Designed miniproteins, single chains, continued (3). Designs and how they scored, part 43

Each design is a single chain, and the fold is of that chain. pLDDT is the mean over its residues in the fold that is shown.

## One batch from the design tools (miniprotein)

Design m9567
Fold by ESMFold2-Fast:
Structure m9567 (fold): chain A 74 residues (1-74)
Amino acid sequence: AREAELEAAIAANAGDPERAAELRGQLAMLRVREKAKELRAAGRDEEIAAVQAEQPFLTDEEAAYVLAARELAA
């Protein structure tokens, strides 16, 4: 329902590009967070650890978000 709410809000604010862009950012962040939760629930911790090994300056949570973003872009 949250995705549908944000998509409806984006459509309702089509005449306000700044607000529409802000809402699109919120939708993108929601999708990344939900995907990260899905990856954790699926036990894909080794793949998250591999991302952190590639980018050692990231926290474990940030590595999960990077993996989630890659999955959503594929």
Scores: mean pLDDT 80

Design m9568
Fold by ESMFold2-Fast:
Structure m9568 (fold): chain A 60 residues (1-60)
Amino acid sequence: MKEEAIEAVRKKLEELGFSPEAIEAALDTVRFLVENSGLTVEQAVDTAVEIAKAIEKKLK
């Protein structure tokens, strides 16, 4: 896994105010995509934000 990309995504989701549950679920998916697809940091952030939004909608 590219830890630098994952850490950047985590910090961005925290800055946007997502819940810990949404952050962890989004990071789980993004870890898989970074490992298998070679996502850029920008692509990883964008994907994680959309996943976190979907999860928060279900939690709230």
Scores: mean pLDDT 76

Design m9569
Fold by ESMFold2-Fast:
Structure m9569 (fold): chain A 62 residues (1-62)
Amino acid sequence: SAGDIIREALELAEQGKFEEAIELLKSSKDPRVLAAAERVEAAKDEFEKLGVLLQAEHELNP
């Protein structure tokens, strides 16, 4: 579930839909997913946002 949400957010971000990706992450009640949302929002550019999501996907779907 947490890993599935991160993967779906990553797919949205790969399409340039960063706002939708962040909204999806914030809809979760999992603190790991919410922490990922905070990191994505804090990232300075789209490349860094994608890097955060890739790392979170790897952590939650090992």
Scores: mean pLDDT 82

Design m9570
Fold by ESMFold2-Fast:
Structure m9570 (fold): chain A 52 residues (1-52)
Amino acid sequence: SLVDEAIEAAKKGDLSKAEELYRKALDSPEVYGLTARRRIRAALEKAIKEAK
């Protein structure tokens, strides 16, 4: 799933790919609800904090 792929990209430190997939989720709110988007955002936030 796009959500799992985005989270996996964030965990690998591929922030560019994770952000691209997050943007796709934001552009399709009828498919990816608030819960799914929040999960991607949380994974990105964690990856960014760990990269510092």
Scores: mean pLDDT 78

Design m9571
Fold by ESMFold2-Fast:
Structure m9571 (fold): chain A 74 residues (1-74)
Amino acid sequence: MTPQQLQEDIDRGILEIDIAVLKIAIKRTDLPPEVRKQVLELIEKAEEYLKKGDLDKARKLLREARKIIDEAEK
């Protein structure tokens, strides 16, 4: 148990919550079918990186998914 391992465990939990929130947002948002598929693919890739322990890549993909949803709503 290093301080780094504890921080990674906390960051992982936060990202898991972020993924759940984005999945709910997609179900509630009226997105064009092609945009919805793109956002879902980004979330799936983020989940894969999270499972592999690449928290930075997972976080980046989730930020891109959020940006696409936000732009589609404006």
Scores: mean pLDDT 78

Design m9572
Fold by ESMFold2-Fast:
Structure m9572 (fold): chain A 107 residues (1-107)
Amino acid sequence: AVALAAAGVALGLAGLALAVAAGGGRAAVLGALTAAVGAAVGLAGAAAAGDGEAGREAGAAGLAAGIAGLLAGVGAAAGGDFAAVGAAAGAVAGIGAALAGLLAIAK
């Protein structure tokens, strides 16, 4: 679980870097940043919950947020509507990962 969340954080940071490097608009950068932060909270939740179901869920959510963050970065590089879609996906996935991480800590 922790390894999946760590991979999510790495992918989210790569997406953020790509969005910034591509000159992606504010929305794409914010989406990728939200995904990276969500993945980090998912990692913290996975670590706190350990190998339980909550930790597994937090790890998976962190990985999903990281992938969404990468998508936001790729969308920014491609331009146009892809940047907006990637930013929205990154924001939603980041929020989801953060919630999963917090719930894992609470369990």
Scores: mean pLDDT 65

Design m9573
Fold by ESMFold2-Fast:
Structure m9573 (fold): chain A 98 residues (1-98)
Amino acid sequence: MSMDDMIRRITDLVIDGDVDGARRLWDQLRSVSSPQEQIVSGMVMNVIMSSTTRDDDSVRSLVDQMMQQMVKLGVSQDMIDRTRRMMDDAIRRIRDHR
C-alpha cells in the first residue's frame, strides 16, 4: 500500500467514526514498514487523530513538525511535498465532516 492509499484509507475510516479500524490499519502497515516509515506513519496517524479534537493552529503546527522530521530523516523533497498536500486534504475532509 502506498503512503497516498494509507492516508486516504485512514482518513476515510476516521470520517466514518471507525477510529479502531484506522488504528488497526495503521498497526498492520507499521508491522511491514522500515523504522523510518514507522516514524513517518506514526506522525501521519497523530496529525489525523489530532484533526478530530484540536484547533487548526495546533494541527498546522503538527504538520510543520512532521515535515521538518521528514527532512531530518532524509525523505525526498518530492515525497515531502506530496505528503504535505495529502495531509492538508485529509485535514480539510475531517474538518468538513465534523
Scores: mean pLDDT 78

Design m9574
Fold by ESMFold2-Fast:
Structure m9574 (fold): chain A 76 residues (1-76)
Amino acid sequence: SMKDLKELDLSNNDLTEIPKGAFEDLKNLQTLDLSNNKITKVEEGAFSSLKNLKMFTITNKVEKEIYQKIAKELSK
């Protein structure tokens, strides 16, 4: 079941947007890799459910504002 998933590799998938609630059922997720995508938009609350996340990877090509938005939601 997706809700029991601990590791998710979404790297190299040409993702452009992370919508609100994208990960809301993945509450047990510990590792998330979003590197080598084309992410230009992250909706508020997209990462708010990731309470157990230990490792997060995203490409250095992500705009500063997007990175800050993600970091804020993950730090709570």
Scores: mean pLDDT 76

Design m9575
Fold by ESMFold2-Fast:
Parts: structure tokens; sequence; C-alpha cells
Structure m9575 (fold): chain A 65 residues (1-65)
């Protein structure tokens, strides 16, 4: 699996977990875990900051919905 595919998989799984969450506290926890993992993958594989920022912004908007 490519590093980009892995990063998108992590983001998609986080979004799904946030949809299934029953409280804002659970949503915030899922977001924090996903953000940490995404940043680790980006640093390890040199993923462009613009792409990382875009994905994190999408997850943050999803969290706030």
Amino acid sequence: MSPLEELRRVAAEAARRMLDATSQEEIDKVYAEAKKRILELAEKYGIPKELVDSILAALDRFRAA
C-alpha cells in the first residue's frame, strides 16, 4: 500500500468512527488519535504539507459538524 493510501485509509476510518461516536468527547478523541497517526506518516514518508493540512482540515470540519 502506498503511503498516501495508508494516510487516506486512516482518515476514512477516523471519519467513520466519528460518525459512530455518541458524544463530542469520543469524536475529539478519535480526531486526536487520527491527527497523531497522520502526522507520523507524513513525517516518515515525506508527504506534502499541503495535502496533510487539507486532510486534517476535512477531519476537523467533520468533527465540528
Scores: mean pLDDT 79

Design m9576
Fold by ESMFold2-Fast:
Structure m9576 (fold): chain A 55 residues (1-55)
Amino acid sequence: DEEEKKIFEYLKEQIKKVGLELGKSQEVIDESAEPLAEKITEELKELGIGLEDLL
């Protein structure tokens, strides 16, 4: 699903940005961002929340 992929990429970038602002290492960010973004994307899909609702 193209929209689901866009939500995933958006969330992944936001998680990386927040991680950097909190002073986390790149290694920790890289290990955490993808699994967390994937989990949140699935939850948003179940709730019927689209990309337009996040912008």
Scores: mean pLDDT 77

Design m9577
Fold by ESMFold2-Fast:
Structure m9577 (fold): chain A 65 residues (1-65)
Amino acid sequence: MIEEIRAIPDPQAAVDALRSALPTLKEEELPQAGDIAAELSRHPDLDVSIQAAVILIEIAVRLTL
């Protein structure tokens, strides 16, 4: 599941997949999801970067409180 998102070559599709998966992610999967979101948040496409940054914040809140 989470590794499949990392393998998606289109950054917008990867962001969409990560967002769709976010509510179904287990606590154990959150660090990997956060890693993917952090990577996407550094993308040169601002739309992708902003969307990924929002997902990363949501993951960080769930992981660390």
Scores: mean pLDDT 79

Design m9578
Fold by ESMFold2-Fast:
Structure m9578 (fold): chain A 86 residues (1-86)
Amino acid sequence: LEERKREIAEDLIEEASKLPLSEEDKEEIRRLAEELARAETLEEAAEHLKRIGEVLEKASETPEERRQAAIIWTSQALRLVAAYIE
């Protein structure tokens, strides 16, 4: 579980770095992803992932950027749930 949370956090940081976000938004996502990796419970991890989604939505200015952000977030959310029920 710890290794999978770390992989999810690393993938979130990498995918977000490919989006045309400000350095401040990228740093906030990185901070939240590191918090997700350190979360002890699914509820804590989910809260950090929810906040990442909020940053991605606010930072995305075009419909295409919003679509890419939604795909990234949804994919990682499904991976997080799968990691806890496996």
Scores: mean pLDDT 77

Design m9579
Fold by ESMFold2-Fast:
Structure m9579 (fold): chain A 70 residues (1-70)
Amino acid sequence: SLDLAKEDARIIAESLLAAAEEADPEMAERLREAAEEALAALESDEKTIQEAIFKGSMALIEWAVERAIA
């Protein structure tokens, strides 16, 4: 449902912002941009929200991988 998609997008945005606080400045900027996209998508249709959730999830995975191999 749209309401569940919005809740998931907010959770992803919060996770991205939390990760940005621990990241180096370059990665933090990417994570914050992904969070802003997820929050902006909240005013859009369910498909756009789901696409933003996917992008945010991929940014979190990239951060986690970079952190693991650093």
Scores: mean pLDDT 84

Design m9580
Fold by ESMFold2-Fast:
Structure m9580 (fold): chain A 108 residues (1-108)
Amino acid sequence: MLPRVVRITAVARGVSAEEAARRITRALEERGFKLVAEFSVESGGVTTHIAVFEAPSGARVGVAARQKAGTKDTEISVAVEGASEEDVERVVEALREAGAEVTSVEAA
């Protein structure tokens, strides 16, 4: 049984936070994840797009895509709560399909 929370980090190179979030949302929706909430915050030259999904299993997935002004790359942080191993694998696959390089997958 997986820990209650799994954290995934990734980098989308050469794309904006908005574009990265859009690609990830599409890839997750293609895998049966339902978008529950979406918002964006711009503060101090940092753009953050946040999207919250519900997995087919009922697990919650929070995605934050963050880009600093003047940088070309978007940092992606994902938290998966109540996840099965299959949910985590689907999220990792969706991130890769969206063109993100997955840098870590950590328990808790």
Scores: mean pLDDT 84

Design m9581
Fold by ESMFold2-Fast:
Structure m9581 (fold): chain A 68 residues (1-68)
Amino acid sequence: PEIIIKVLDEETVEVITSEDATIIFSDGSKIEIKGSIILSRLQLLESTIVFKDGTKVDPTKEAKVEYV
């Protein structure tokens, strides 16, 4: 599974996943990602993305970053 982060501005990112995934935030809350989701950079920090196959990814370290 692949993750692309599009930096939209200083505070906003779009997270794009190749497969359906769940993002888990530092406070323990969860949101399902179906294709893409727009988040604040603060929400992305210390989050974990979990794919349905059980693969866990740190999006701040393991994602391809694109600037738009």
Scores: mean pLDDT 80

Design m9582
Fold by ESMFold2-Fast:
Structure m9582 (fold): chain A 71 residues (1-71)
Amino acid sequence: SSLLNSGYTELKILSETEDGTVEVELTSRDTHKTLRLTVKVTDEELEKLKNKILDNSISDKFSEAIAEAAA
């Protein structure tokens, strides 16, 4: 997946809300540190995340959130 190619080895869903906001935990390949992100997703993207399907749409959304969190 594109997220794994971006240097992350794991993605875990920590919480989800009724309005489509999810909190996730990513583990960095290089630093072995965890990063927590809050991202707004569609119902289709949430189902993909629950099923461990990390396609380009999800990857792009999380890449933007990672860049914002790192700034």
Scores: mean pLDDT 71

Design m9583
Fold by ESMFold2-Fast:
Structure m9583 (fold): chain A 93 residues (1-93)
Amino acid sequence: KGEEALENGNYEEAIKEYKKEIEKDPNNVQAWTNLGLAYLNLGKYEEAIEYFEKAIELDPNNVKAWRGLALAYRELGKLEEAEEYEKKAKELE
């Protein structure tokens, strides 16, 4: 599982495993979210945003994906968008 690689900070291996999970099930919201987190940890903020956006497209209530978007936008200096996505994460049940 990619989750062990993500926990151990092996982000390149995590990406490889989550991409395999998505090939098997393109609706796997957790795999899309974890891809975003791995890219975020590698400082690849634009790619992280794409994966978090896909997770939110599949599940608009995914708090982790909204929080991931907020973090990525903050790292890119887009503070207004970051605050909006952070508020969205806090509003979700």
Scores: mean pLDDT 85

Design m9584
Fold by ESMFold2-Fast:
Structure m9584 (fold): chain A 70 residues (1-70)
Amino acid sequence: MESERYSIQLKGIGGAVASEKHDGELAQELIDKADEVLSLPVEEAEKILKEAEKKEGIKTTAPTVTPPAP
């Protein structure tokens, strides 16, 4: 499903925000928004993804390097 793809990409941005900016509240907002896009038209889901990428400066391209878990 197209909306599922955008949801996964938004969750990726949320994970990157949590890892790189250490902002758990913003990361959770992005994850919640990713769940919301599953209920939205594809056009709205794409717009939300593009706005999140632009606002946070994070692209869902290639594997995101995360530090090893404690």
Scores: mean pLDDT 70

Design m9585
Fold by ESMFold2-Fast:
Structure m9585 (fold): chain A 76 residues (1-76)
Amino acid sequence: MIEEIEKWLRERLTPEEAEVGIEAAKKAYDMGLSDEAVRLAALTAASLYRIGEDKESAIETGVGIAKVLDELEKRK
């Protein structure tokens, strides 16, 4: 899972954007979030970093959004 996300991001993003996304994915995975939420954390963090957010804020926001999605999915 994480290796697949890392490969996908590194093929499509700059090295810096990919690293931000990978760190967000690892944090979401360590928190026990779903595979879909982990992917969302990675993509959201990388996208926020691309538009000018700092690395730490991008990762925190990406993981936060992924947590909300994971909670909503568990209620269905």
Scores: mean pLDDT 80

Design m9586
Fold by ESMFold2-Fast:
Structure m9586 (fold): chain A 71 residues (1-71)
Amino acid sequence: MLEVPEADEKEAEAIAKTMLGGSAEGLIKRAENAKKNGDDTMAAGALIAAAQEDKSLELTIEKGKVTLKRK
């Protein structure tokens, strides 16, 4: 499970649309690195893109909080 507590949802969705991922795993790594560097909006965008690449991932967005986990 990976969680981003304070993201700009509109900007994160826009970033997700520009992310060309080979794999959901690669996008999850990008999200982890972005979160480690304090870039929560970039991390949220990568999580949204990862959920679109892999249907086994569950994405929850609530008041800027983005959570991704396996079903």
Scores: mean pLDDT 74

Design m9587
Fold by ESMFold2-Fast:
Structure m9587 (fold): chain A 83 residues (1-83)
Amino acid sequence: SEQENVEKGIEYGKLGEKAFEEGDLDKAAEYYEKAIEYFEKAGDYLGLGKVLYQLSKVYEAKGDLEKAKEAEERAKEYFEKAE
């Protein structure tokens, strides 16, 4: 269901935040990518925007500046759709 997909997106987003705080950038990216899958299934544009913004910060920390920019621009697009 949409609600179950939103709940899973939130759970993986929180796991990504914890991994990022612990300095496990690869695990953080993996969890945020799973959160994106669930928010896409739910059509949750606000959730997608938030997670893509967090993923951009993971890419910045890894030095993947082009991926960080792409994720940030995708986050902006989803925030605009959420209005």
Scores: mean pLDDT 90

Design m9588
Fold by ESMFold2-Fast:
Structure m9588 (fold): chain A 80 residues (1-80)
Amino acid sequence: SLEEQLRETVKALRDALEKAGVLTPLTRQILDAIETGDVAQRYAAAEALYERLKNDPSVPQEVIDLAEKALELARQALAA
């Protein structure tokens, strides 16, 4: 399911951000919004996180890829 895929992706993203040393209080707040928000809030939070991470040169590409995956899953849920 999209909910299960989003949950797994957010978990992987949280773990990857922590390992990279970039899991800040703001990033945690945005991740919580992706997990607990309605479909529109999830999409907005996932988009904000992806934009933030892709513009930070300290963030590894694999973390950016996971954020993009979360955004795509949130977009699919919004379109359903």
Scores: mean pLDDT 85

Design m9589
Fold by ESMFold2-Fast:
Structure m9589 (fold): chain A 77 residues (1-77)
Amino acid sequence: SVRGGAEALRVVADVLEEAGHTEEAEALRRIADNALAGKEPSAEEIEGARRAEALIAEDPALAERVRAALAAARAAR
């Protein structure tokens, strides 16, 4: 669902911001906000999301933090 997808993006953004990836976190939050408003993400936001995906793919510890945060958010629903 759009709401579920937006909530997941915000959880990932929080983990990225805590890890110091503030620009990528902001891009994911803007994509989440745009999705909830029925708006298409900008090219800058899409590029930020691609960088976020690459960071997670390259850092197993960050990937584990993302997985744990998403699981915790799902359990809290």
Scores: mean pLDDT 84

Design m9590
Fold by ESMFold2-Fast:
Structure m9590 (fold): chain A 78 residues (1-78)
Amino acid sequence: MEISEEELKKLSVDEGLEKIAELYNGAVLPRSAKEWVLLLPKSADLEKLEKLLSLLGMEIVSVREHGDMLAVTVRLKE
């Protein structure tokens, strides 16, 4: 399933992250005021994810494997 770049740019960070998590059949967990953890399947396309996050002004900080899932820490660019 594809998401429109224009649609994503119109969303708040929280709304955009929820939409991305929904797209990948994952979850979003807030970690701090500027950081979130995306729980995604290990099959998730991280290159596509990075491009979508860039549209929200965000970057990937770390990627960790957790069983069948990836824990992807993301933050707002400063």
Scores: mean pLDDT 77

Design m9591
Fold by ESMFold2-Fast:
Structure m9591 (fold): chain A 60 residues (1-60)
Amino acid sequence: MEELRKRLEALAAQIAALEAQLAATTDPAARAALLRQQMDLGVEEVKLAVELVVLKKELE
């Protein structure tokens, strides 16, 4: 349980850092690459959140 929560926190920090880079980046090609990476991190965050919910239900 705690390991999944820590992974979610780490992912949130990575997403925040990526958003800061996006705000500072004006080159369209660089922005496209950063947006793709943000999408990949977002998918991973959703997967971990679902796993956390499933584990909570199993423990109840």
Scores: mean pLDDT 79

Design m9592
Fold by ESMFold2-Fast:
Parts: C-alpha cells; structure tokens; sequence
Structure m9592 (fold): chain A 80 residues (1-80)
C-alpha cells in the first residue's frame, strides 16, 4: 500500500491558506486575498479558504465581494 506520497496540490493549498492567515495578521489584506485565491485554485473544496477570502475582502472595504464569497462558502459547505 502506498502510504501517502504527500498530495502536493492539497499541501500547497494548505500552505497558501496558512500564508493568507499570516498576511491577515500582518494587515496585508490584499496579499491575503491573493493567497486565499491560490488556495481555492489548488483545492476548490477548501471551504476555509472561501470563508477567509470573504473576511479579507471585508477588511479591504469591499463588502459586496465579501458577501458574494461568504455566500459561495455557505453553498460549498451545504453541498458538501
């Protein structure tokens, strides 16, 4: 049985999620948006990245995009 060769795609998504969280703590909300978008690109099932992207947009003052991404995160969670 192949014990997990690290799923590099999912690992990379988790690393971008962690990077986004770090950038949020630094107040770099534009960088956080970019990192979370890359996490979603690598793993679209990563609902935490969707939620955190919404929060990052809210911190940027883009409340319309924040609401849109929050809605998408809720839909992703309800589907699975």
Amino acid sequence: MELEKIDWKKLAADLFLALGNLLMKRGDYEGAVEAYEKAIELDPDNVEAWRNLAIAYRKLGDTEKADEWERKAQEAERRR
Scores: mean pLDDT 79

Design m9593
Fold by ESMFold2-Fast:
Structure m9593 (fold): chain A 67 residues (1-67)
Amino acid sequence: HMEERQRLLDEAREALSESLGKANYYIAKAKKSTDPEEQEKYLNEAKQALDEGIRRVRELLERARAV
């Protein structure tokens, strides 16, 4: 079903874009922070955004292949 596959591919693109945007946001926060503990917090948030985004994109791509 082309419509269903296209929808899943669009969702994968959006998920990747959102993940990258969140990571960039937290990296920018870390760069501005003068507190080492606050900087580590933002770096961890950036890493989590990337890890979760990659997981979601992979799941959507697998679903797209199945339809």
Scores: mean pLDDT 87

Design m9594
Fold by ESMFold2-Fast:
Structure m9594 (fold): chain A 73 residues (1-73)
Amino acid sequence: MRERAEELREEGRKLVEEADKAYEQGDYEKALELLKKAIEKFTESIKLDPDDMASLLQLAVSSSILENVEKKI
């Protein structure tokens, strides 16, 4: 379970990096879709390992960025 949680967190992190690039390019709809996918990955990671502080922090950060992206659409 711990290794699977780490894999999901890494998948989420990559999606956040892709979303950040889309946001910098002005593609806010793409950034929003990628952020939603990242949030799903971090949420699944937390379900498998509720003590995973890194996934909890990434979920909080991704949710904050999502709110900012939504304001641009």
Scores: mean pLDDT 81

Design m9595
Fold by ESMFold2-Fast:
Structure m9595 (fold): chain A 60 residues (1-60)
Amino acid sequence: SLREEGERLFAEGERLAAEGRYEEALVLYGKSADLYNQAGDTEAALRAIERAGEVHAARL
């Protein structure tokens, strides 16, 4: 499902962020948020966006 795909991409983004691969992680968080929104899971989409903001801030 779209929600499961979004969850998979979010998990992959978290792995990349843990490896310091922040630009790649941010791309996956964005794709995850889009998939969650398509699935109607607004809370999961917001969490992905919020996590992307945290990762972006940590990079600055």
Scores: mean pLDDT 86

Design m9596
Fold by ESMFold2-Fast:
Structure m9596 (fold): chain A 57 residues (1-57)
Amino acid sequence: TPLEERIQRLLEEVRALIAEYDALRDAGKLTPEQEAAFQARIDRLVAEIERLWAELA
């Protein structure tokens, strides 16, 4: 369904952000500001996923 496809895309976005975060960390390029920005973006995506999951019930 379109809603399930939206949830899958959001999960893919979270995975991509985590991969980018890890790459920056490994390169020694992750600033405290970038870390906070990544955390905020991931938290927003997770909240949206949880909201959409509730709509499926």
Scores: mean pLDDT 84

Design m9597
Fold by ESMFold2-Fast:
Structure m9597 (fold): chain A 94 residues (1-94)
Amino acid sequence: TPEGQELVKRAEELIKEAEELLKEAKELLRKDPENKYAQKAFDLALEAISLAHRAIELAKKGTPEDLEQAKRLLKEAEKKIKEAKEYIEKAKRE
């Protein structure tokens, strides 16, 4: 469906953003493995990627119920990406 295709595109964009945050968190952890903020950012980025992939699967099914669930998962992924960005900034200020 057109709505399902838009949700897939949005999810793919969120995955790319979360993958960049994951890369940044990994570099911070390479410099300081005990950095609690970098570890939280890493975990949040992985959770966002997982939620977005699940949203893609639901969006591809295309039922009204699946599309609504996909929207909720993408909103949760966006929230986790925002939190991961905040933790990256805190990790840089160690």
Scores: mean pLDDT 89

Design m9598
Fold by ESMFold2-Fast:
Structure m9598 (fold): chain A 64 residues (1-64)
Amino acid sequence: DKEAERKAALTLTAAAIRAIGLEDEEALKRVKEIMKQLESGEISPEEAEERAREILDELAEKEA
């Protein structure tokens, strides 16, 4: 599903940008690993989006 792939890519990009802004190297490392797993086909686009949203939520709590 091309829409699921696009949503995963956008969510991963948002998570990466926020991790860089907060200087959270562990969160950025997690995002890069999810991107690698998505490109290798190890995980689905839907699973990649879910994992990236979890990282975004964690980063939002750190910023607050």
Scores: mean pLDDT 81

Design m9599
Fold by ESMFold2-Fast:
Structure m9599 (fold): chain A 75 residues (1-75)
Amino acid sequence: MEEAAEELRELLERAVDLAAEYVETGDPALAEEARRLLEEAAELTKKLPKEVAEKLNEEAMKEGEVKVKEAAAKA
């Protein structure tokens, strides 16, 4: 369980970083990679307790909102 939670956190962090880079650069390859990571994260979410999965996804969403706003300001 701990390993799956760590993998989910890593996938969400990478997806957020790629999404922010996509907003800054407009490179569609970054958007495709972020989408693939989110698909993997969705599969891991199904294998985790709901409470753990919700907390990790909520944290990633809040971090993503901040990073995307920063990237948009630079674009």
Scores: mean pLDDT 78

Design m9600
Fold by ESMFold2-Fast:
Structure m9600 (fold): chain A 71 residues (1-71)
Amino acid sequence: LSPLEVRVLAALRGGPKSVAQLATLLGVSQATVSRTLRRLQARGLVAAERRGDTTYYRLTPAGLAALEAAL
């Protein structure tokens, strides 16, 4: 995992978050967060959860295991 991927997974450990919420929390652009989430989702480490008109991302069990291994 890259340092940013670890930070994204750690932020999601606190609960589901949107791209905009992650960008604000991590101090990076929404484009950077979106690219990082696409890579993590492709690896099965995060899952997309649609709530109304907003997509939230959630940590998967595999994502939690990867985060713990990176600590």
Scores: mean pLDDT 85

Design m9601
Fold by ESMFold2-Fast:
Parts: structure tokens; sequence; C-alpha cells
Structure m9601 (fold): chain A 93 residues (1-93)
């Protein structure tokens, strides 16, 4: 599913700019991923602030655990995007 979304985005960029080389498409993909990385960092910061507030209020452990799981999921997505950016940069040389 993640790979399908990636391929669809690449096809969409190619449709919008049919004169772009594969190198230029990869460069645009990197910029898109860097933007997505920025949004993930903002989301992680928001969830960490929410976790802090819930702990201070003495919210049920089940609710705290759910936020902690969400933070870990977001951190995994960040690592996946960082790895994809590095792979694409290596392809560009």
Amino acid sequence: MAEEKRKKLEEELKKLNPNLSEKQLLERRIVTLESALGLLEAAISFEEELLKRYKEKGEPQERIDEIEKNIEALKRQREEIEEEIEELREELE
C-alpha cells in the first residue's frame, strides 16, 4: 500500500510535467518527502505535548498507552521517510 501511494505520486508528477527527466522527478520526490518529514516532526511534537498533559492530569493508563503507541508509529514513519530520502539521494549521486 505505501509503495502504491509512492508510485501513484510519481505518475502524478510525471503527468503534470511530462518533459521532466527521471532525475528531475527524483529531485521533486525528495522535496515532497522532506516536506512530509517536517509535518511528521510537527505531529510528533504535538503528540508528545499531549502525552505530557495527560500524564500531569492523571488520565487513565489505557489513554496514555494509546498516545505512546501513536508517537512510536509516527517515529517509525519518520525513519522510513528518512531512509527513502537517503536512497533517492544516492540514486541522484
Scores: mean pLDDT 80

Design m9602
Fold by ESMFold2-Fast:
Structure m9602 (fold): chain A 71 residues (1-71)
Amino acid sequence: MLREKILRLIGLKLRIIGLEFEIELLKEKLKKEKDEEKRKEIEERIKEIEKEIERLREEIEEIEEEIEELE
């Protein structure tokens, strides 16, 4: 059980890194984009990914608490 929780924790952390990289790419696109509608679409996508990262961070905290509480 502990091993499975550690592997899940690693997987979630790697997913966050991937999502943070996607945000950086979207922020670069946003800096170059001149169309106002397309800028709004990119900003909405960034917010959606940021919300997903927040959800994953909460899941990580729950798993880390479970690991700390294990005897």
Scores: mean pLDDT 83

Design m9603
Fold by ESMFold2-Fast:
Structure m9603 (fold): chain A 58 residues (1-58)
Amino acid sequence: SATVRRAAVADLSKASGLSEEEVERLLREATPDNLAEVARRLGVSVSSVRGAVEALRL
């Protein structure tokens, strides 16, 4: 849903200091092979990135 997606992106934007557009771009490009790198770039856990990617699929 749009609400769940927006909340996930906003939370990661706040945590990372990156814009919501940049966060959404990184999440759209996330794969199992680069999940740890995306998490490092955002300054969050791999679980947080996985949850946000799942939210973008809804």
Scores: mean pLDDT 77

Design m9604
Fold by ESMFold2-Fast:
Structure m9604 (fold): chain A 61 residues (1-61)
Amino acid sequence: MLSPEEVELEERIRTYEGTVDRLRRLRETASPEDRAVLDDEIGRLEDLINSLRAKIDKRRS
């Protein structure tokens, strides 16, 4: 059973994953220059998701 804080972290991760999915779809039709900008934004969000997952893992440990 997840604590309320863990549930909130999971919901934030889910929201960011949804944003990454949308950016990846935009990337499919983007110019090479715009694609580089989108890749930077996607990478930043993926790093944030990984940090949030690490927080959940630390709480479970």
Scores: mean pLDDT 81

